Designed miniproteins, single chains. Designs and how they scored, part 43

Each design is a single chain, and the fold is of that chain. pLDDT is the mean over its residues in the fold that is shown.

## One batch from the design tools (miniprotein)

Design m1578
Fold by ESMFold2-Fast:
Structure m1578 (fold): chain A 56 residues (1-56)
Amino acid sequence: SHVDAVIDEALAAGYLTPEAAEGLREAFAKLPSDEQQRLADGLRAGVETVRAAEAA
């Protein structure tokens, strides 16, 4: 799913622990699909922000 893809991306980049990733998957699974999409977009934006900061 889109949510799992974003979480996997953040985990692979080292921005999430395995425990945090599992917690997010469980939490997102309990939300309506539109809320899942919004939070997944926010997580992706956060990962990109950290990458930009590391590159600066």
Scores: mean pLDDT 77

Design m1579
Fold by ESMFold2-Fast:
Structure m1579 (fold): chain A 78 residues (1-78)
Amino acid sequence: SMEELKEELKRLLEEARRLIREGRLDEAVQTLERAIEVAKKLGDEEVAKTLEAALQALRDGNEVAALSGLEEALKLIE
């Protein structure tokens, strides 16, 4: 259901935040890629774009920008 996908997305975003804070950046990238796929299944273009920007920030080593993007995505799905 859409509600189950939304809860999965929220869980993945919280997991990505934790992994970034723990310095587990490769796992954070994989988790964020999964979150983007769930956002696309939800059809939420704003969330998907926000997460793609956060993924790019993480790949660039900008953890602060990545965490900010995850926080924005969480606000958009609440």
Scores: mean pLDDT 88

Design m1580
Fold by ESMFold2-Fast:
Structure m1580 (fold): chain A 60 residues (1-60)
Amino acid sequence: MEDEVERFRETMDRLVAAAPPEVQPLLREYYERALEALERGDYSTAVGYVLRAVADIVDS
C-alpha cells in the first residue's frame, strides 16, 4: 500500500510538472482526491481520478 501511494505520487507529480500551467490546478485537485482515495485503499477510485484528469486535458 505505501509503495503504491509513493508510485502514485511520483506519477502525478510528473504529470502536473509536465502539464501546461493553465491545467495544473485541475490536475492538483484530481491528484489530491485520488491520493486520499488511495490512502483509504480505494485503488479503483484513485485510478479513476487520474484517468479523468488526463481525459480532461486531452479534451481541452
Scores: mean pLDDT 72

Design m1581
Fold by ESMFold2-Fast:
Structure m1581 (fold): chain A 69 residues (1-69)
Amino acid sequence: SREARIQAGVDVLLALGYPEELARRIAEGVVKLIEEGFTEEEIAELLVKEVPGLTREQALAIVRAVLAA
């Protein structure tokens, strides 16, 4: 489900130390980009650009968790 995908992204972001509100907004954005047809690499690049301190490896972990849900 869409909510399961959002929650998978939230769980990774919380483990990385992001607050719940920000984690949920980022995870919702990732799900939307997947729904719009963006690739894993394109989404990861956007996350690194938009989220201060997020590494490419962390961004890929978030996107992959969302896709696996």
Scores: mean pLDDT 88

Design m1582
Fold by ESMFold2-Fast:
Structure m1582 (fold): chain A 59 residues (1-59)
Amino acid sequence: DPDLQRALLLVGDAYQETGGDLEEAARRARERALAEGIPESVVEEAVRQFLDGVAADRA
């Protein structure tokens, strides 16, 4: 899904921008993705997938 791929890129960019602050990165990514017209359900899925990946890497 192009929207999901775009949302994942926005989450990754926000995560890099915040220096690894997962909560702040997710918040910024949601704002940006919704502003681009990406459906909220897709943004939520992208945030979930990204956070799961980072949590696994941190564990």
Scores: mean pLDDT 77

Design m1583
Fold by ESMFold2-Fast:
Structure m1583 (fold): chain A 62 residues (1-62)
Amino acid sequence: MLTEREKKVLDLLAREGRMSVAEIAKALGVSQSTVQKTLKRLKEKGKVSEDPLRPGYYHYGP
């Protein structure tokens, strides 16, 4: 089950296409540490992926 924060991160990435941890943190008004923990869980669920050409950037989907 997705938490409300996980849903908000997915919604942002679905709209914007690609965002860094810092950009997501700023958009949601949370710490970068919180975003990193959320992204790790979403990656484990196959919901987001890190951009291989831009380390530290994430996008919606595999």
Scores: mean pLDDT 80

Design m1584
Fold by ESMFold2-Fast:
Structure m1584 (fold): chain A 70 residues (1-70)
Amino acid sequence: VDLEAIAEELQKLFSREQLQSGLEALKSGDPVLQAVVRRELVAALPGELGEQLAGLSTEELIEVLELALQ
């Protein structure tokens, strides 16, 4: 899985503020918020990138959003 490619695509689709809010939700430890963020990101990404993101752990999703916020 190419985390940098997913991060670049998320940068195009979401504002910095949206990405920061998503990162805070993932870091909260709340499984409901984590599931909502995952679903929103998967729905926004096209085809294979969405499937790749759906397979990521919460820790890998945090890494992707941190890369997108660089």
Scores: mean pLDDT 82

Design m1585
Fold by ESMFold2-Fast:
Structure m1585 (fold): chain A 62 residues (1-62)
Amino acid sequence: HMEKLKEVFNEVAKLISEGKYDEAIELLEQARDEFRAEGHEEMAKYLDRMIESVREIKKKLE
């Protein structure tokens, strides 16, 4: 799970740097749902907070 999480964070960072906020949010939502399904609720909540942060950044740039 830690290696998968690192890959998700690297891809999210790349997408954000490219201005692809919706794709970054979608990737984070997929990761959140997978962690929640596996019983990793604290990680899923952390990802929910990250999703909200990315959404707020997108809104402020529009």
Scores: mean pLDDT 82

Design m1586
Fold by ESMFold2-Fast:
Structure m1586 (fold): chain A 92 residues (1-92)
Amino acid sequence: SMEAEKGAEEAARNAERLGAEAKAEVKGNRITVTLKNAPVSAMMAAMAGAVSAELAGGEARVETSGDTVTVTVEAPDEETAARAAEALARGM
């Protein structure tokens, strides 16, 4: 949905403010935010965002590989996906 995409893009922008390169992608009710060249502050923010997304009803996973962080949030419906994306951004 457009609202989930908006939240995901805001999460990516928040990661960029912390020094990471970030990309957001929404496929159906799945939100993915990838951080590259992420400093520790951006990594911690991604983890906080993932917790916030879970509190909003999403199922969040955080995967790290070197300085790359991938946050994936899965939601049961579009309304939950939009709320989870907004919560992800707010938590970062």
Scores: mean pLDDT 87

Design m1587
Fold by ESMFold2-Fast:
Structure m1587 (fold): chain A 69 residues (1-69)
Amino acid sequence: SLSRNQQLGLLQEQALEAVKRGDLEEARRLIEEAQKLGFTGEEIGDGARQLAELEGDPEAGEKLRELAR
């Protein structure tokens, strides 16, 4: 089984890919799944922003952070 933090990372990565495709409904759904794991919108958004910066797409990370608010 995956740890709670590992599950968050996978959801953040999937949500970033959804944002890059313009699928904001799917991104919102994945954010809600991360919130069910007990993470705040800020925790989800900040982690996704950091991941997006490492992947070379900070704009997608900022967009996801706004959706997670």
Scores: mean pLDDT 84

Design m1588
Fold by ESMFold2-Fast:
Structure m1588 (fold): chain A 54 residues (1-54)
Amino acid sequence: MEVEELVQRYKKLREEAEKAASAGDTPRAEQLRKEMRDVATEILKAEEKKLEES
């Protein structure tokens, strides 16, 4: 997966998590934050893979 696409997904999840938190939808905000952590891990893996290719 392209790092740029992962970054876009992370931004979208962050915005949705902020909206859910502002609306008082704590369970949804927590779920979205967990997905953000997973995406952040994938970004780090993709960046590490690019460094190995260099």
Scores: mean pLDDT 79

Design m1590
Fold by ESMFold2-Fast:
Structure m1590 (fold): chain A 64 residues (1-64)
Amino acid sequence: GGVFPADVAAALSRLSPAEVARLAREALEHRDDEEALKRLAEKYGLSVEQVRKLAEFLASARGE
């Protein structure tokens, strides 16, 4: 994959490693579900765009 988005990395720095792992898993599982991504953004204090970028990065890194 490419370079990890700096704005997403900065937002994730506010979370514990366990919270980052849960967010990453749920974002990847629901990457095509805009409503799920909106709920994750609200839960973790990120923008929907940041959660979407994270999901897209993870999917790309896995060859998906």
Scores: mean pLDDT 77

Design m1591
Fold by ESMFold2-Fast:
Structure m1591 (fold): chain A 68 residues (1-68)
Amino acid sequence: DKVKELEKKAKEAEKELEKAKEEAAKKAKEASKWDEEKAGEIDGEEIARVQELGEEYEKLKKELEEAK
């Protein structure tokens, strides 16, 4: 059943997105302690990663809703 496979993939993508958000927040906070300029650079890269994972998760959610 494609719906069940999409549900599993969506849950995995959600976990990856949550993990990426936590990593981004953690790195931003750590960078701010060591170098305020580096904090901006790390935030940019991590935010881009979170956006990419968010887009993938939304795509999977849309496919899941359309398959139902």
Scores: mean pLDDT 72

Design m1592
Fold by ESMFold2-Fast:
Structure m1592 (fold): chain A 83 residues (1-83)
Amino acid sequence: GYRAIVFADPETGRPVGYGYVPANRTDVVEGAELPASLAAWLLPDITAERLPVRAVSDKVFETEQQALEEALYLFGSSGPLVA
């Protein structure tokens, strides 16, 4: 299984990337610094090798694609929540 993740800029706190990680990774928590290479997508002006995790999904997804879709929603985070 996979969890969705969102990365932040350490200086500004803005969302700068999103991706997915294996659900069994215990080092993936909000506020942890992880390799920027884990991002499936990253803003092109970001040069940092490690970025803080802004958000991690509580839900575990069976596929990488499902986790990426959740990561994109978390990254966009101003869209209407479907109740």
Scores: mean pLDDT 76

Design m1593
Fold by ESMFold2-Fast:
Structure m1593 (fold): chain A 66 residues (1-66)
Amino acid sequence: MVTEREAVLAVVAAELAVIGAELDPSTSEEKIRRARELLRRAKEALDAGRYEEAVELAREAIRVAE
C-alpha cells in the first residue's frame, strides 16, 4: 500500500525532475508543459488523500521530464 510519506517523496522527486527539465535548454517546451500538468495533478491527488494516484502521476511526470 502507498503511504502519505511515499506520496510526498514521489511528488518532491517529480518537482525536482521538472525543475531539472526547465533548467536544461535542450528539453522541449511541450515536455515541460506535460510534466508540469502531471505534477499539478499529482499535488491535487496528494492534497485529496489519494496517495496511490499521487505516486502514479508523480512517476509519470518524472518519466515525461526525462
Scores: mean pLDDT 84

Design m1595
Fold by ESMFold2-Fast:
Structure m1595 (fold): chain A 80 residues (1-80)
Amino acid sequence: MELTPREFAVLRAMAEAGEDTALSARELAERLGVSVATVRRTLRRLYEKRLVAQDVADPSRYRLTPAGLRALEAAEARRA
């Protein structure tokens, strides 16, 4: 699966925060230096691809899935 540069950046930021960490669109926007609206659109696309999942306790927060981590690692290997 090919990641857009924005999708790659979001998944990387989530992995850097911790694989078990649920992040809000605002926290990701601060980490990436982009608008919250841009992050929300990217998270929706990643959710559709099943690369992130909504947190059960707070559906406004997203967690990295095992598939998302594997996609990130594969994309990093291709960029190395």
Scores: mean pLDDT 80

Design m1596
Fold by ESMFold2-Fast:
Structure m1596 (fold): chain A 83 residues (1-83)
Amino acid sequence: MQAELDAIVDEQVAKLRELLESKGVSPNILEQLAKEYRALLTAYVRRMAAEGKSPAEIRAHVEALLPGVAEDMYNLAKEIEAA
């Protein structure tokens, strides 16, 4: 199960990178946001697993959150770049 949770995190971080890159986020800010997202997802998927959620349920849940997270992180990136 841990290897499957790690795979979910890796996949979601890769998707976030692709979404932010497509929106024109600078490479430096992109790397920072990707690292933060990995840390947050790792904690979140571990919590869901501890609550008895299956890997399939965890994957579906984090996939559903990704568009909103990407939008929030894009807005944060634009604020950082403007500062």
Scores: mean pLDDT 83

Design m1597
Fold by ESMFold2-Fast:
Parts: sequence; structure tokens; C-alpha cells
Structure m1597 (fold): chain A 65 residues (1-65)
Amino acid sequence: MEEEFDRDVEEALALIEIAVAKLSAQRGDYDSAIELLKRVIERYKDNPEVVAAAKETLDEVEKLK
């Protein structure tokens, strides 16, 4: 088994972090949401699906403030 399982786990964790950032933005904590999303983009930069989801959520959060 190569890194396939570990990559799936990383992707799941990244999506959870994105969801947490979105919830933070919904409660009005835009700075924390933006910081978390930027960290996700940097940490998972080699995963285009995660980067796309994080950037989309970041754009939504920036429009809410």
C-alpha cells in the first residue's frame, strides 16, 4: 500500500478545517476563518481539490466581512 490511505486522511482533515473556518466566519470571526483557510492552502498546496475548496471558502468569507 502506498500513501493512498494517508492522502485520503489528509484530505478529510483539510475539509474539516475548511468547515471549521466556515463556521468561524458564520459566527463573525472572519480574521480566524481567513487565517485558518490560508494555512490550509499553504499546508495542502499539492492537493488541488483541497486548495480549490479552501480558496472558494476564503473568497466567500472575504465577501461576508
Scores: mean pLDDT 77

Design m1598
Fold by ESMFold2-Fast:
Structure m1598 (fold): chain A 58 residues (1-58)
Amino acid sequence: SHMMQEQELLERLREATAELLREKKGWDLTAEELDEEVQAAITLTEEEVREVLRRAEA
């Protein structure tokens, strides 16, 4: 259950990040395309990180 909760949170974070990038930067990315290599190339501000966390909690 602990590991399942972590997987669900990570999936929600990926979805929230993709949505934020679409809205703030105009990038047409899906959560499926937001893999580890793409995430490493993305630099988020503290404000953008807080927004991703807020959306993941919804």
Scores: mean pLDDT 63

Design m1599
Fold by ESMFold2-Fast:
Structure m1599 (fold): chain A 62 residues (1-62)
Amino acid sequence: MKKEKIEKALKEFKTELGLSEEALKNIEELVKKGMDIDELLEGLKAQKKRREALAAERAARE
């Protein structure tokens, strides 16, 4: 059951967040070590928003 949920979530991460195969492999290893997929998703969402803010700042300098 858990493996099926993990596989489906990894496919959604690739589709919605555009993660590379290498990044997906790292996420899978973290989940195997006991991290929740939901916590990883929340962290990646926060990073995406932070990256957009940094991109806006960079655009103002170029």
Scores: mean pLDDT 71

Design m1600
Fold by ESMFold2-Fast:
Structure m1600 (fold): chain A 72 residues (1-72)
Amino acid sequence: TQGVADSLESIADILEEQGKTEAAELLRKAAEALRKGDLESAEEYARKAVELLPDSESVRAGLRAVEAARRS
């Protein structure tokens, strides 16, 4: 979904500004996968970002949004 991909990019931009570049790159890859319709790869990238930042509510919200897109 276009809105979910845009949200992931916004979270990635914030993470990059905080120096969390690896997690930001994973969320950007998840957003790109969503735009290509590759929901499985999008979820995998978002899940890896949560593994790097398990206490980040924003990153966890991003994963939940991708999972919701897969169920739609």
Scores: mean pLDDT 82

Design m1601
Fold by ESMFold2-Fast:
Structure m1601 (fold): chain A 55 residues (1-55)
Amino acid sequence: SRAEEIERAVQGLIETAERHLKEAVDKGVISEEEAERALKLNREAADAVKERELA
């Protein structure tokens, strides 16, 4: 269904962002605090997309 497709796509994007942010912290490119803030913003954006698409 469309809802399942949206949820799968959003979850995949969040997992990809989380992995890249962790790698960037491990390489010293960004701080752990910066990664945590970026991940929070990505999750908030994902929740907004799900609310709009699934409402």
Scores: mean pLDDT 79

Design m1602
Fold by ESMFold2-Fast:
Structure m1602 (fold): chain A 68 residues (1-68)
Amino acid sequence: SKEEVIEEILKEMEAYIDEKVTDPEKRAFLLRVVRLVIRHAVEKGYSKEEILALAKQVLDQLVAYFNS
C-alpha cells in the first residue's frame, strides 16, 4: 500500500536525520516536513530512489538554513 511505502521511506529518513540533528524540537519539525515530502512524491508516482533523493535534498537545505 502507499502507507507502507511512506512508512518504509520515512524510517530510512529518520536514520538520516538522526545523523545530522540532535535537538529534539528541530528533529520533530524535520520529520514532519519530510513525511509531507514523501507523501506528496508517493502520490505523484515517484520511485523509492527518487523519493529518498528528493527528501534528502529538502532535509539538507533545511539543515543548512538552521545552521546559517
Scores: mean pLDDT 84

Design m1603
Fold by ESMFold2-Fast:
Structure m1603 (fold): chain A 66 residues (1-66)
Amino acid sequence: MNAVTLAAEAALELIRHGETQLGLRTLQVLLSMSDEEAKRLGEEVLEKIRAGDLEGARRLVDEAEA
């Protein structure tokens, strides 16, 4: 499994439990360690989360997992 996809899933789960800042921080740290392709996915997920679109963020992660 893709480490960025796993991290994005974990970050979304943290945000669902009200730990929004911790979830965003987790995703940002992992993006700094990712290759260019994985970083692009993570940045798109992060942008959706910042916009308050958790369903859109989850959809991006689900599509990348498929």
Scores: mean pLDDT 74

Design m1604
Fold by ESMFold2-Fast:
Structure m1604 (fold): chain A 60 residues (1-60)
Amino acid sequence: SPKEQAIAEIEKLVKEKLPKLSPEEQELLRHKYELAVELIESLSEEEREKLLKEFREWVE
């Protein structure tokens, strides 16, 4: 589903970024990940695409 695809993309970004971060930054990223996943569950398709773009920009 589109929601599953969005969650999978966020998980990929988190997995790629985590090993490059300090423990403090890893905790912050985990918090951002949990928030993003919860938001995706409740958002429309357009809002989900916007959130995914913003998360991608924040992580990279």
Scores: mean pLDDT 76

Design m1605
Fold by ESMFold2-Fast:
Structure m1605 (fold): chain A 85 residues (1-85)
Amino acid sequence: MLRLSPEAMAEVKAAAEQAIPLLRKEAEEAEKRGELEIAELLRKAAELLERAVELADTDPEEAFDLEVEATLLVMKAAILKRIKE
């Protein structure tokens, strides 16, 4: 049984496609500031979202799990940035 409806999965896919370039840009800016751990977390999150977009139509449950993992990495990066600043 698929956990998400096709309509919900289309929204998740669209959100991921919009987030990927923003996460890559933030990772580059973090690297320029010497925040290498934060940059790596943001790059990995972008990679997971790219995989989620690829799987959205064929394996929506795996795509959703990758989106959740990417979100947790973004939150970890935000927490680390707050601690260092």
Scores: mean pLDDT 79

Design m1606
Fold by ESMFold2-Fast:
Structure m1606 (fold): chain A 80 residues (1-80)
Amino acid sequence: AILKAVEEAAKGLVEYFGEKAKPYAEELVEKVKKAKTPEEAAKAAEEQLKKLAEAAETEEDKERALAAGAALVNYIEAEK
């Protein structure tokens, strides 16, 4: 279920932030596919959404990226 949730989250990032988020969304999915444990998947999600937040042009977009990362990490942790 983790990979499917991450793929849906990645799609949501591109829908909300637009094409500029596509490289971050694609890297997120690839890193989670390579993760051997839920902990590695959560780490990958946190790091990738922080990168998107750092690239954000507005405080609102930055907070939304961080919130999306936190939600995804919480979901992955709950799947343990």
Scores: mean pLDDT 80

Design m1607
Fold by ESMFold2-Fast:
Structure m1607 (fold): chain A 78 residues (1-78)
Amino acid sequence: VSLSARIAQAAASELLKKGVPTETASKIAQKVYDGVKKGGNTKEAAVDAVRQSLKDFGLSQYEDSVVKAVTDAIDKYN
């Protein structure tokens, strides 16, 4: 499994824990995947992709939790 996919999965898992519907969490995870893959799997790319994706879906209240989940995934798998 690629680092981009692990980062995206961390975002999806955190959103599911917060009670976000599976369909919405999957769409956000796909946007995070695309953003981090394009940005070279950096923490900066992950934070930017998470913030923008959550804003697009009106879920910015989960920003801190999801940012922590994706940056923790980068530290664990990189």
Scores: mean pLDDT 86

Design m1608
Fold by ESMFold2-Fast:
Structure m1608 (fold): chain A 69 residues (1-69)
Amino acid sequence: GELNELINRLIGLKLRKIGLEFEIELIKRKLKEGEISEEEAEKKIAELKEEIERLEKEIEKLEEEIKKL
């Protein structure tokens, strides 16, 4: 039912967030290795952090919805 659908969505969102966090770490590593400029790294990390923030808000809303069931 609805609870299983919400839980599956929550798992999907959490996995996407983990993927974005790993992408940030990869960019930081590339910056340290000189494979990317500081400006490009800062821009990409900022964009990824904005996407993570949106996912965190969606996760919070979904967790509150699950709590009400």
Scores: mean pLDDT 88

Design m1609
Fold by ESMFold2-Fast:
Structure m1609 (fold): chain A 57 residues (1-57)
Amino acid sequence: SIEEELEEFFKKLEEAKTLEELTEVIAEFYRWMSTLPVEDREKALKKLDEHLKKIAA
């Protein structure tokens, strides 16, 4: 499911130790999103925004 894929990407982001690894995970995330219907991309972006807000606090 989209939520399961998002959890895997968030886990990879948290486990990234270098800027290179972080960049690779982000690139994979955007490639994955490009395969999704518009409605599912919107959902993925909202979940990403929520996750980033949590870790920025």
Scores: mean pLDDT 78

Design m1611
Fold by ESMFold2-Fast:
Structure m1611 (fold): chain A 55 residues (1-55)
Amino acid sequence: MLEIQDKAYEIAKELGIADKVLTDEEAQKKLLEELEKKYGKEVAKKAKEILDTLK
């Protein structure tokens, strides 16, 4: 899958924080920072939107 949600989840899994991203604010920040570095600011912004929806 090439969706932003898929990209975010892949990175969260690689970082070992997939299980923490919905419960730990620090994990969310780490994920978004890595997404921004890898895929750009826009992808990180959309990933944050998705995380907010999942809470």
Scores: mean pLDDT 73

Design m1612
Fold by ESMFold2-Fast:
Structure m1612 (fold): chain A 66 residues (1-66)
Amino acid sequence: DLALEQARAAKTAGDMAFKQGDYEAAIHYYERAKELAARVADEKARQELIAEIEENLAKAKEKLGL
């Protein structure tokens, strides 16, 4: 599933930006990961990945006071 691989890659990029303190870049990558995750064919994998991305996105926004 190409969408699953692309979504995981975008999420990993977001995680790396977050660790570096670049929360704006982390938000950008997590939003991209969420878009890609919505296209994942496997329903369970899609739901689990979206939930993880939304949690990480919320944490990144919290760091910016959003």
Scores: mean pLDDT 86

Design m1613
Fold by ESMFold2-Fast:
Structure m1613 (fold): chain A 89 residues (1-89)
Amino acid sequence: MKERERRSVILTVSGNILFSAGDYELAIEMYEEALRLDPRDSVAYTNLGRVYERLGDLETARRYYEEALRLDPSNSRARRNLARVREQL
């Protein structure tokens, strides 16, 4: 496995732990660093959308979910979350 891909997975797992703990700002930093190492990670975009949705920034959440679907049209979580966010805007 490429070193960048391995580090990206660790950062995503760290972000998930921080998100579950309610540490949204640190979760964002972990997911953004994961995307710096793996810019096509649809799951990381979906996770960023979820954090911004929890922070009440629905417009930013919408953009992240749209990017997740652009990278992976089969990402059912991003599709469901995008539909929910659009109804709240």
Scores: mean pLDDT 85

Design m1614
Fold by ESMFold2-Fast:
Structure m1614 (fold): chain A 61 residues (1-61)
Amino acid sequence: MTDEEVLETLNAEKDALEKKYNVKITFINAYDFKVTGGDRGSRVAANYALIEERRKLTAGK
């Protein structure tokens, strides 16, 4: 999977993750993102969720 495909897939999940954790997510590129807003715990949880999702995409099915 290319970096562009990873970023596109993560952007598709953005709204769901933002609603789930009550945060704002900004993607800089496939490897760099920023989580703002919400509670500290929510931001940490969202960061781990994004790292996990990226791991799944890079591992392939």
Scores: mean pLDDT 76

Design m1615
Fold by ESMFold2-Fast:
Structure m1615 (fold): chain A 78 residues (1-78)
Amino acid sequence: LSEEQKREIGRLLKEAVEALQAGDYEKAVEYLERARKLGESDPKVTRYLEKAIEAARAGDTQGALEYIQKAAEELERL
């Protein structure tokens, strides 16, 4: 992933967190899907984002936040 892609994914994850905290699961899923597409070349980032999307679609705010945090940690390692 390029530095620009990592920065954009980070921004999208922040927007997803804000949407989840507001109870806007549809917006959270939209941001997470965009982040997943940008991070698609990294298998760990992709897996965590897919799990975050699944949790958000189920209305599981805590699960979604946990997987977003794990995706962000993997981005920092790249």
Scores: mean pLDDT 85

